Designed miniproteins, single chains, continued (2). Designs and how they scored, part 38

Each design is a single chain, and the fold is of that chain. pLDDT is the mean over its residues in the fold that is shown.

## One batch from the design tools (miniprotein)

Design m5374
Fold by ESMFold2-Fast:
Structure m5374 (fold): chain A 85 residues (1-85)
Amino acid sequence: MPTAEQYYLEGEELFKQGKLEEAAKKYKKAIELDPNYAKAWYNLGLVLEKLGKLEEAVEAYEKALEINPSFEEAKKNLEKVKKKL
């Protein structure tokens, strides 16, 4: 059975290839297995932002910060996306 980390790593590889929708699906599977996976929420936010799904990207970054309040990269990207809304 694939682990949350395995889905996260598959998502990163797809993201590097520019396969944004497929990457988002893998990050969502990682989150289904581990809802407290802050890095998966953050990377989902990055992919959603690139897809132009800005409101969904905000939600993903907010979840990453709820799990890890010291996640500086998630905080910076959240502030950046909110300025576009």
Scores: mean pLDDT 88

Design m5375
Fold by ESMFold2-Fast:
Order: structure tokens, then C-alpha cells, then sequence
Structure m5375 (fold): chain A 63 residues (1-63)
């Protein structure tokens, strides 16, 4: 389904964001997590999207 494809995309972007954060690239991590949040919001998962946006904002403050 389209929602499943969006969740898979969101999960992949969240993984890329986590990898960037582990490498100390907080700006790239924040960008990936915001894209992940948009994908989860489009998939009908607003709570997951809100959590990812909050983490992206926290990481952006470290950049």
C-alpha cells in the first residue's frame, strides 16, 4: 500500500539520520529526520512524525 511505502521510506530516512548523528553531522541528521517525519505524517502516523521533528530540532541546536 502507499501508506506502507511511506512508512518504509520514513524508516530508511530515520536510519540515515541516526547514522549522520552518530558521525557528528547534526545538520544532515536533522534534515533526514525532518524528511522521515514528513513521510510518517503522510502515512497517517502523526505521533511518530512529532517525535522525529522534536529530535530533529534538538540535533539542529547542536550544529
Amino acid sequence: SEAAALRDRGAALATEGAQAAAAGDYATAAAHLRRAADAFAAAGEPAVAEDLRAEADRLAALA
Scores: mean pLDDT 91

Design m5376
Fold by ESMFold2-Fast:
Structure m5376 (fold): chain A 100 residues (1-100)
Amino acid sequence: SKEEKIRKIVNLAIATLLSAVAASIMDGPEARQAGRVAAENAREIAKLFEEMGLKDYAEEVRKLADEIEAQADAGNTDGLVEAAKRVMEVANKAIEEIKK
């Protein structure tokens, strides 16, 4: 249902941010792995948006997921957290449009 997809998107957006924050307090391989988890959660959000016909939001979140992965690979945890926050902002905006 639409409500089930919205709930899953919210949970994935929270998981993306939590994984990014976890990466910011870790070092080396553990930080990179947490960043990869954040990127994968963001990609799942993009897939759900595409299934709902929200192609523009799906593309925006995919670009943010790629940015999260790039920031994690670069060891830039501040950039990783900022990208994850933008995923949350995009998810909130898309949900607002779905609910009207």
Scores: mean pLDDT 87

Design m5377
Fold by ESMFold2-Fast:
Structure m5377 (fold): chain A 77 residues (1-77)
Amino acid sequence: PEEAARLLKEAGAEQTAEDVKGVVERAINSPNKSERAALVTAAGILLTAAVVEGKISPETAQRAHRIVVEAVDEAEK
């Protein structure tokens, strides 16, 4: 959660960083695989909205999304 939020904050998207961090922390702490998948999808939606709003580049959004997916996958192990 910290790595993706840091990337977004460095890009100037502070609110997006906070929102994504909150969603990812909920996903990591969820005992339900379907709920984790839904929360990862929600993080992707937040990143897409930030790109549309011009807050971050598509490249930054793609990198942040990869970090989110990897963090949630690692927490399942």
Scores: mean pLDDT 81

Design m5378
Fold by ESMFold2-Fast:
Structure m5378 (fold): chain A 85 residues (1-85)
Amino acid sequence: MLEEQKKVFEEKAAKGSAEAWSALGYVYRKLGDYEKAIEYYKKSLELKGGKDAVAWERLGEVYEKMGDKEKAKKYFEKAEKLKKE
């Protein structure tokens, strides 16, 4: 269940795992909690110093689902820049 996955990833995120924060973002996105998804993807990016093109892309996807096409575009562009560097 998504609730069980959420608990497991919360425990791993508490141990400082950037991957676990990203996984929590994905779980909350599936639950339709876009604000929490954004928060957790940003925590993952903070731990990686912004050097995660996949996390930027996933932020773009969340904003797209929220109907914020302008923010979605900016985050997709951020992901593309990182992939080319």
Scores: mean pLDDT 79

Design m5379
Fold by ESMFold2-Fast:
Structure m5379 (fold): chain A 66 residues (1-66)
Amino acid sequence: SRAAAEAELGRIVEEATERIRAARSAEELEAVLAEATARLGTLPADMAAAAEAARRALELLVAERL
């Protein structure tokens, strides 16, 4: 369902955000972003815009840590 997909989007963002904040190396930051991007890519096609917005937000958060 859409509600389940939205909940999964929220979980991906929350988990990735916590891992980015805890990350101690550029390699770890890159790995978290890659994993989050892959997980966002598994969401239904009608979530594509929300997934892309989330991916861009995580990219900005990673850039702030580098």
Scores: mean pLDDT 86

Design m5380
Fold by ESMFold2-Fast:
Structure m5380 (fold): chain A 67 residues (1-67)
Amino acid sequence: GEASREALERALELQRNGEAVELSPEELAELERATRRAEELLPEIAEEARREGLSMEEALERLRERA
């Protein structure tokens, strides 16, 4: 859902910026949920990307939208 998408985007931004990630148990649970959701969607998004000729960036955007 949207909460899982926000958690995933935040995690990716923190990783990109090289910041130490201090997550609360609640934030960690949201990140785990977002990761699980992304893993569930990954084969479907990969098939769509192959079928539609999507770039890696476009495929990741679609994954974030659905996660």
Scores: mean pLDDT 70

Design m5381
Fold by ESMFold2-Fast:
Structure m5381 (fold): chain A 70 residues (1-70)
Amino acid sequence: ADEKLEEAKRIAKEAAEAYVAGDFEKAEEKEQEFIELVKELIEQGHEEAAKEALEYAIKEGKEAAEKVAA
């Protein structure tokens, strides 16, 4: 259970890093991988893990957007 959560967090961070680097194609690919993992977590009944992954991704995305906007 925790393995998928940690993988989702890693992918979310990689998406944010790619976005900051201007690699929007890689960022979108990583976002799609993240969405698929979150769907799997929800389907398997791991809703709290899915929520934690989403909150982590929102935080990383906001920080990335702030860096690009500066």
Scores: mean pLDDT 81

Design m5382
Fold by ESMFold2-Fast:
Structure m5382 (fold): chain A 80 residues (1-80)
Amino acid sequence: MEKAEELLEKAKEALKEGNNEKAGELAVEAALEALKLVPKEKILEGIGLVLRAIGALLDGNAEKAIEAAEEALELAKKYS
């Protein structure tokens, strides 16, 4: 959990610096770390959020990638 939160904070910092590519990459990493903490019953929902973050990164939309990562972390927090 702490690692996913740290990656998400770094993603937000990169976005503030105007580095959309780095922000999106860090958001995807945060979503993947959050997915490791999601229980088996919620794994498909967690995978969906990771795919949403990846899609946003490919679209150059770092803000949406961060939103997907935040939702993945909230899912992990609720069930960890």
Scores: mean pLDDT 84

Design m5383
Fold by ESMFold2-Fast:
Structure m5383 (fold): chain A 65 residues (1-65)
Amino acid sequence: MVDEKEVISALGEIYLALGKLDYQRGDYEGAIESYEKARQLFKEAGDEEGVKIAEENIKKVKEDM
C-alpha cells in the first residue's frame, strides 16, 4: 500500500508529463501552469528531486517564450 506522500508525488509526475506535452505543442503558458502544479505537489510530498526537475522545466519554458 502506498502512503499519502507517494500518491501526491505520483500526481506530480502526471502534471510533469502534462507540462511536457503542452511544451511540445508550443503551449508555453499551459506548460508552465502544469509544471508549477507538479512543483507544488512534489514539495508537499517532500520529493526534492521532483521539485528540481519541475523548476528546471519551468526555467526552460520561460527561456523559449
Scores: mean pLDDT 83

Design m5384
Fold by ESMFold2-Fast:
Structure m5384 (fold): chain A 85 residues (1-85)
Amino acid sequence: MDVAETPAAAEALELAREAIKLAKTKEALSLAIAAALLAAGASFLAALAKRRGEDESSATYREAVREAERAKELAEEAIRIAKAA
């Protein structure tokens, strides 16, 4: 099973899940879903680097961390919109 390979991706997935639970508007829900997809992509990149024999310092793993950080930002934005609604 493709699971979060980095702590950042795991955090992003958990925040995206919370954002989806809090979403009561179409806008908040769309951002929460985007965050979840980006976090899943980050996990996939980390798993791909591992399958290629790359370590955590590789460019692919660093890309996975950056994608996870962006996913976390989108999830936090979705939560802000949901709480302001």
Scores: mean pLDDT 76

Design m5385
Fold by ESMFold2-Fast:
Structure m5385 (fold): chain A 66 residues (1-66)
Amino acid sequence: MPALSPTERRILQAVALEPLSAAELARRLGLSQATVSRHLRRLEALGLVTRDRRTGRYSLSPSAGV
């Protein structure tokens, strides 16, 4: 598994429960949207999350940890 920060692990746990946008994740985790968006870009580049282009929500990639 790629090395993940504590914030990235929290993001993965949240999206594992339901698809969430960067704004929804920022609200849920108590972080800025900019911080969450930066981590989501890294996680998407690693293939751990996928973004729904229609809704802007992120979900776990089928290749993430399973």
Scores: mean pLDDT 78

Design m5386
Fold by ESMFold2-Fast:
Structure m5386 (fold): chain A 75 residues (1-75)
Amino acid sequence: MEEVKKALEKARKYAKELKEISEEAGKDAEKGLKILEEYAKKGDYEAALAEAEALEAIAERAKKAKEIEEKKKKE
């Protein structure tokens, strides 16, 4: 359970970062966060942890995509 709580805290942090990147990414992150919270509520901790890991990967990719997009806009 404690690992799931820690994952939820990190997932919320990633969701905030994604909202700063774009509204679309923020909405996708919020959907993932809600799915994670539902899994945790149902006691499906394995699925909750997997969802948190997926959200982290999405946040990392979104940051890289934003950098590429900003370079294209400047050029």
Scores: mean pLDDT 75

Design m5387
Fold by ESMFold2-Fast:
Structure m5387 (fold): chain A 66 residues (1-66)
Amino acid sequence: SEEEFEREKKRFDRLLDYALKHGLLTPEEVEAYRSRKYETVEEVRKAILDLSNKIAEKILEKRKAQ
């Protein structure tokens, strides 16, 4: 639904802001996600999953490095 799509897009944007704020993604990586056209709820959910996996990977990387 339209409402669900808007809710998931807001959630995705918040997650991107979080990743940028904590240095988990570069501004270029965030812009690459934001410049994409999302047409369905499923596309946004897939992007959230991909982003969550990248965040988890970078957190794990930082833990192992120090």
Scores: mean pLDDT 83

Design m5388
Fold by ESMFold2-Fast:
Structure m5388 (fold): chain A 96 residues (1-96)
Amino acid sequence: DDALIQERLDSLHPFMRERMEEVTRRLEEIEAKYKESDPALYLLEGVRAGMLHIGLWLAGTYEESEEAALEYVRRFEELLEKSKPKWEKLLKELKE
């Protein structure tokens, strides 16, 4: 379903979404230059299908991992701040 595919692509990280849209547009421009019977269209269709599969995989992974990634960053920042006194003590011991 084209609508579901578009919704998934829109869910990609902005950088990845923009790149996928640009690559898709360029492939469509290339396809438009060939006659319907040209063997190159068969290869281009294969490239489009492959890119679509990658895009859908990235969209699914992004949706599942974004919350986890943000939670990881938050916990890492908290851990870094909490461990700062321990790192300062160790650095003082090394400097003497």
Scores: mean pLDDT 55

Design m5389
Fold by ESMFold2-Fast:
Structure m5389 (fold): chain A 74 residues (1-74)
Amino acid sequence: MIEELKKKFEELFEQAVEAARAGDIEKARELLKELLKTLDELAKASGGDSKLVAEGVGRALRVVGAILDAELAA
């Protein structure tokens, strides 16, 4: 289960960054919501692994940055 959640998280991260870079802000925001939901599931499944959560938060912040960059470029 945890490994499947990790794969889903990585796939959502890549898709969210790609959507933001393509200027599809609505899609990027929806993918960010799914990413955060998956991070919450990972945090619960891992018993609150601080390194896993910190890395996940860092990735979520990169998606936010990509969305902001795309909005500023418009």
Scores: mean pLDDT 82

Design m5390
Fold by ESMFold2-Fast:
Structure m5390 (fold): chain A 88 residues (1-88)
Amino acid sequence: EKIKEAIELGREAMALARRVRPEAAEAIAEIAEGIGYAQLSYENGKEYLPKAIEEFEEAAELLEEDEDLEEAAELVRRAAELLREAYE
């Protein structure tokens, strides 16, 4: 369930970033990678969770550089936190 919740938060963050700042291509790509690894973890076990966490954390750092993307950054930070809890 936490992995699914993190995927939905990542999708919400990606949609928000695309709406507010479509030029933030690197951050959007990192969110997409995080979603992809989380999806792989849901299907194939937890071994991809560390990569999903890393991608979301990298995305959050990029998003945090733009004050208009603060909400998107918070969503991907929450996604990373849920994935860390799922990995434990």
Scores: mean pLDDT 85

Design m5391
Fold by ESMFold2-Fast:
Structure m5391 (fold): chain A 69 residues (1-69)
Amino acid sequence: SDELERIEENGRRFRELMLEILEKYEKGELTLEEIREILEKLFGKKFSREEVEEIIEKLKEERKKLEEM
């Protein structure tokens, strides 16, 4: 269905966006504070610095799993 295709596309785009954020962070193009602001805009809620750091670490682990497959 059109709805399922849209959900899958949005999920894929979201994963790509999160991995791009990680890559930019590792290149020094984004700070943790800038990432926090991006996440707050995307999710409509506030994040602590510690929550952002945990998200970054989880993204690193997920990327590593994908690269090792």
Scores: mean pLDDT 76

Design m5392
Fold by ESMFold2-Fast:
Structure m5392 (fold): chain A 86 residues (1-86)
Amino acid sequence: VTLKLHLENLTNEQKQLWLALAEELKKKGVKVDIKVSGDSMTITFSNLTPEQVIAFTLTALGYELEGAKVEIKKSGDTLTITITLP
């Protein structure tokens, strides 16, 4: 499964945390592609386990509970999660 995570309105601290998480997952064998543009970030994860996909979905729902706008869309083998922070 491929997960595309699009994050908007990130603080610099939040961007650094997501970059650190992505590097940690790369060390564990996950294929990760990262694009940063201003306060937005797109992270594409390839070869995630089903459990990892569930964990990211739950994380997105956690952001929604904290007032973020969250959109989750599935198309074929790709799950796209868009999170727009307040």
Scores: mean pLDDT 81

Design m5393
Fold by ESMFold2-Fast:
Structure m5393 (fold): chain A 80 residues (1-80)
Amino acid sequence: SEEEEKFKKILLEELDVFIQNLDEMIARTTDPELKAELEKLKNEVRELKQKIERGEMSFDEALEKFGEIYRKYLEVKEKA
């Protein structure tokens, strides 16, 4: 639907912002273990974005996967 397409576009824009924020955190992080965890999260966000762009997953699946990544991010953010 047009509404679902609009929400996918918003989600893709949010993922781009998330990648930018992760890059900023990586740049300021001095702990190599934390830096590696942030880089892994960034790769998961990029992979999710790529799958959405390719139409390889439903909108509901994309939201669930985003929620999973975001929960991991919150755990890592406590260390940053």
Scores: mean pLDDT 85

Design m5394
Fold by ESMFold2-Fast:
Structure m5394 (fold): chain A 80 residues (1-80)
Amino acid sequence: EGVDFILKLADDYVKKANEYEKQGKFDQAAKWYEKSANIYEALGLKEKAAQSYRNAHDAYEKAGNTEKAEEMRKKADELE
């Protein structure tokens, strides 16, 4: 029970990340993509998790956070 609520939370986090990315707030965007990816992964939604980790990678890279970008890339690759 509550899985639908948790899935919606992850979807809302992606939406929030998209808003921050549109505003050029790439570090904030990356953090919300990472949070959504963690939730999708915990739910066994590997494809959605991998996509969110890739989005987090791109956002961290744009933010200049190379260490976190590499971490997100590895997580996405492990799910594919």
Scores: mean pLDDT 87

Design m5395
Fold by ESMFold2-Fast:
Structure m5395 (fold): chain A 68 residues (1-68)
Amino acid sequence: EILSFEEMLQLAKEAGVEEEARKILDEFYKKVREIVENTDDLQEAYDKIMELRKEANERILKLVEEAK
């Protein structure tokens, strides 16, 4: 199951790693901007953004798991 970013930030806060989780989200948003600025095909941009979202989810969940 993929958690929402709000749920992931809540888990990160409970685990004491909220700042690290926010850094992962900041990196995600920076990459999204680069894709939107450099990709003319909207479908290609969408697919790349969805893959980045999945990666961000996995990175934050791993961060929370490692903090336990």
Scores: mean pLDDT 78

Design m5396
Fold by ESMFold2-Fast:
Structure m5396 (fold): chain A 90 residues (1-90)
Amino acid sequence: DATTLISAWRSGGHDATVLLTGDDRPLTIPDYLIRRGGYRKLQDWFEKRLGRPVFTYEIRPLVSGLNEQELAELLRVLGVPQSEIEAGLS
């Protein structure tokens, strides 16, 4: 799942979508991150990074501003296996 999403993101950018096995709806990168870690864990990561409070409505635009290295770091923090991150980035 994460490997397929990362590969789609690399090809199509932050607006890329992927249909995960067993799902009826494609996921964007922000939707996947919210599904994986929830809003609070994403807010905590961005708050540490920015040095300020982060609201839930900021998560989608903040995710859209991430580069490849920053996205990989966030995926590791959210507990995505390193092997899936590396496979997606290949």
Scores: mean pLDDT 72

Design m5397
Fold by ESMFold2-Fast:
Structure m5397 (fold): chain A 104 residues (1-104)
Amino acid sequence: SALAGKGADREQVLASLRARMAATPDPKRQRVLEAAIYVLEHPDLSAEEIRELARKAGLPDEVADTLAELKEQGVDPQTIAAILVHAAENELTAETVRDIAAAG
């Protein structure tokens, strides 16, 4: 619901994610949603910074490494944030992360 695709105002997406985080009682999900918000607020994050952010949010190393690879390949911050939002609700594999990124 927070990933509206083309035409979504960044500030509106951020407001939706913050509301979703506040409504989420699970601290693990809150950390991952906070990571998604941080990526959107800092679109110039390096691949290494994204990897560290994902690991700090409690995501598996394989997922964190794949997100860093996607950043190096020029995948946009909105897509990376989209994957993080999905990870907050679902267990992801490196393959699933790549599939979401490829879908655009």
Scores: mean pLDDT 79

Design m5399
Fold by ESMFold2-Fast:
Structure m5399 (fold): chain A 70 residues (1-70)
Amino acid sequence: GAVIAEIARAAAEQARAGRAELARNDAKFIYDSPSAPEEAKRLAAEAIRQLEAGRLEEAVRLLDEAAKAA
């Protein structure tokens, strides 16, 4: 829904700014949310893996896709 899309966009902005920890926390909120669509959760989980691997650009792409899936 709108809230999950907004959190995903915020996570993407944190990742673009190099704030990987904040982006990861926002993505984890999406993954743990029972109201988030399964596709948004899948994309958020993949974004967390990319953030942990230091691949910020890929994490941004996945979080932008999660916002569209929300």
Scores: mean pLDDT 87

Design m5400
Fold by ESMFold2-Fast:
Structure m5400 (fold): chain A 57 residues (1-57)
Amino acid sequence: SDAEIQKLIEEAEEAERKGVLAVIQGDEETAQKYAERTKELDKEIKKLTGKTVVELL
């Protein structure tokens, strides 16, 4: 469970990082994809832990 939560946090941080890079590069499609992925992962983490990714860092 803790290992799975840690994996979700890492995936969320990676998705956010890739989304930001896509915005900087003007890749709107990729930016949207990773923004949506980040939101989904944050919701899952909050459901499991009661806290957002930012609150867990």
Scores: mean pLDDT 81

Design m5401
Fold by ESMFold2-Fast:
Structure m5401 (fold): chain A 100 residues (1-100)
Amino acid sequence: WKEDIEKARELLKQGKYEEAIKVLENTKPENDDEKAWVYALRAVAYANLGEIEKAREDLDKALQSGDDLTRALAEIMAVTALLGNKEYREELLKKSEEWR
């Protein structure tokens, strides 16, 4: 699982979000902390793809699965990805102007 997580993180850094999700889907976490990390990284990937609802679902699962430290890190990572998504911000701005 550790090699899969490191591979997924490297794919995320390269902007290969769909490939990162596939690696994470094939990962077999053995405990709740490992599950939380898988969900957190998938949330980051989905957020960067504009799949905000899927990102939120995975964030919620990450927050439920890990210990306090793992949940805090998962939340920070997913929120950072959501806020860092330029397409999401531009889409929100356009939608705000079109429909208020």
Scores: mean pLDDT 69

Design m5402
Fold by ESMFold2-Fast:
Structure m5402 (fold): chain A 58 residues (1-58)
Amino acid sequence: SSAEKKRKEKLRKEIDEGVIEVAGAVARTVAKRLGLSDEERERLAREARERARELLEK
């Protein structure tokens, strides 16, 4: 049904956004462990989120 399809699309979008946020958090954690600056850490987090988004969009 149309309602079931929309529910699945919403769930998928929420999962995709969660994966994107996790990718950014992992990049921040790795950057911190490497002793990188706050600017570098945020840059890597942003790049990780963009890469995850691209992979999910395929």
Scores: mean pLDDT 84

Design m5403
Fold by ESMFold2-Fast:
Structure m5403 (fold): chain A 74 residues (1-74)
Amino acid sequence: MTAEEIAERAGRLGREGAEKAKEELKKEYGLSDEEVEKVAEEAAERAAEEARKLAEADRELAEKKLAEWEEALK
């Protein structure tokens, strides 16, 4: 995988993770739908940026971390 592909997949996982957590975020912190959506967007953007940086430094490690995260979200 390229760094760009890893970043795209990480961004998607970040969004999926936030989406799965949105009910908990609403219940635990009393967040609105708009606040949860903002958190999900920020999580996706941050995940993509961090994954891209890691992939540029160590692509094998980035791919391994991405696979671990994908398994954790299933």
Scores: mean pLDDT 76

Design m5404
Fold by ESMFold2-Fast:
Order: structure tokens, then C-alpha cells, then sequence
Structure m5404 (fold): chain A 99 residues (1-99)
């Protein structure tokens, strides 16, 4: 496995992990804050789609989806998820520049 292939696999796995965390938080908030729960469900879907783009080698689409996830997370008041998504977007960009 090349270093670039390994970095891509790790990046996709991290995006899926953050998606799972966002989805679990959405389920927790479903009854108390349904609007925020819906926003976090959208964030989870964007992160899942970003992971698929990373696995497909479409790092430009992955960066776009990760930045969209960061904006949606921040709008929902989840600064931690927004910052992680922004970090993953930066990593996708760096990986694209190496390939």
C-alpha cells in the first residue's frame, strides 16, 4: 500500500467516525431539540458522502463536502464537529497536492 493510499484510507475512516458521532448526537437531541437533531443528521450525511468521495479518489469533492459539513455543524452550534470537518478538509487538500 502506498503512503498516499494509507493516508486516504485513514482520512475516510476518520470522516465516517465523525459522521457516526454526529448521528448519535442527533438521536440524543431528537426529542429535546428536533431542529438541531435534523441539522446534525445532515452533517452526518455530508461526512458519509465525503468518506465515499475520499475512497473514490475524488479529493476535490471530498474537500467541498467536508467544508459544507463544517458550515452546517457551526450553524447547528456544534463548533467541535465544525473544526474537525475543517481539519479533515485541509488534510484532503494536502493529500490531493501530493498526488
Amino acid sequence: MSEEELEREVLAALALMVAAIARREAERLKESDPERAEALERVAELLRRAAEAIEAGDLEEAERLLLEAAREARAAGDEATARIAETLARKARELKEKM
Scores: mean pLDDT 87

Design m5405
Fold by ESMFold2-Fast:
Structure m5405 (fold): chain A 79 residues (1-79)
Amino acid sequence: MEEVRRLAEELLRETDPEKARELGKRLIELAAEDPETALEALAEASRSEDFEISVTATMGAMGVAVAMPQEKRRELALA
């Protein structure tokens, strides 16, 4: 949980596209521990003006969402 939040905060503050992409990849790998925090951070990063960051974050968010239980996905979609 703490590691997921740390990576999410680093991703949102990172200005280097290559480093931001690496942080996003690690965040996706740890998403199983805290999928809600990971999904929120990836959704925010997907709105980036940088194409590479936006694409990486969008793919990551889809991966996290698919890995979530059906019931949890439904709750988040309705909120």
Scores: mean pLDDT 64

Design m5406
Fold by ESMFold2-Fast:
Structure m5406 (fold): chain A 79 residues (1-79)
Amino acid sequence: MRERLVELLARAIRAALAAEGLEASEAEIEEAARAIAEQLLALKAAGRTEEAIAVLRAEAAAAPPEAAAALEEAIALLE
C-alpha cells in the first residue's frame, strides 16, 4: 500500500505542477509524495481515515483532471 500511495501522490503532484507551469526535480516530488503518504497513513492508523479521504477529495476537486484521477485512486487505496 505505502509504495503505491507514494506513486499515486507523486503522479498527482507532477500533473499539478505541469498544469501550473511549475518545475521540481523528481527527487523533490518523491520526497513530497512520501511526506504526504506518511501523514495520510498516520491518520488511517489513528482511526481518522475519513479525514484523510476528505483532504484528498478536496485536493482532487481543485486539481487538473490527470491529478484528480491519481488522487481518486489514492482514496480507493485508503478505503
Scores: mean pLDDT 83

Design m5407
Fold by ESMFold2-Fast:
Structure m5407 (fold): chain A 63 residues (1-63)
Amino acid sequence: LKPELLPELLELAKEAARLKEIDPERAEELILEALELGLRRVAEELGPEYEEILEEALEEAEE
């Protein structure tokens, strides 16, 4: 992961931790967003072919 991405992931993780006891469903959504950002970044480093595969998988999960 590149340094610029880490602060965004950490902020999402901190917000999820704050909400964990108050609104656990929202906290889980934020953790999933952080994971999605990380996965998108890894796919981008592997190449556009893998980025497309990730997008398809995420779209299928919402169906």
Scores: mean pLDDT 68

Design m5408
Fold by ESMFold2-Fast:
Structure m5408 (fold): chain A 88 residues (1-88)
Amino acid sequence: HMDLFKKPSKEEVELAKKMVDLINEKLGDQIPVSELVAITLLLTSKLLEGDFEGAVKEAINYIKELAERGVIDPETAEEAIKGLKELA
């Protein structure tokens, strides 16, 4: 069985869950539910494409945009970004 566009492994799914849990823990109290859903869907979409590095990069960029718009505190954004980089 050869599948170039393989689905994420169980390990990749578990890592995705840890990343989502981290985002919810760090940002969930500071951002609207709509923004939390948007970043979670963005992350999940990239992971389903097998682009783990791209998923982390896109999530980090989204968090930076939230801080630039004043939706979250800069220190909260930095903690979330650091956590995501440590999981990658």
Scores: mean pLDDT 74

Design m5409
Fold by ESMFold2-Fast:
Structure m5409 (fold): chain A 69 residues (1-69)
Amino acid sequence: SPVPVLPAPPETDDPRFNEIVRTVLEMVSRGVPEEEIRQRVEELMKKLQLSDEQRQTILKFLDDALKAS
């Protein structure tokens, strides 16, 4: 059976972006419900004031990570 591989975290010098990516991977690994993960990510994006481009990248990564689980 193929082993599901989570997408590689996006490379960036922005610690805010890296914090959200790390949080997503941690929550997915713990089996947290999708709705709860999405809510947490939305809260973090608001608190960390990410750009629209960074937000789109995070949401894309989140969708890929959730699809892999």
Scores: mean pLDDT 73

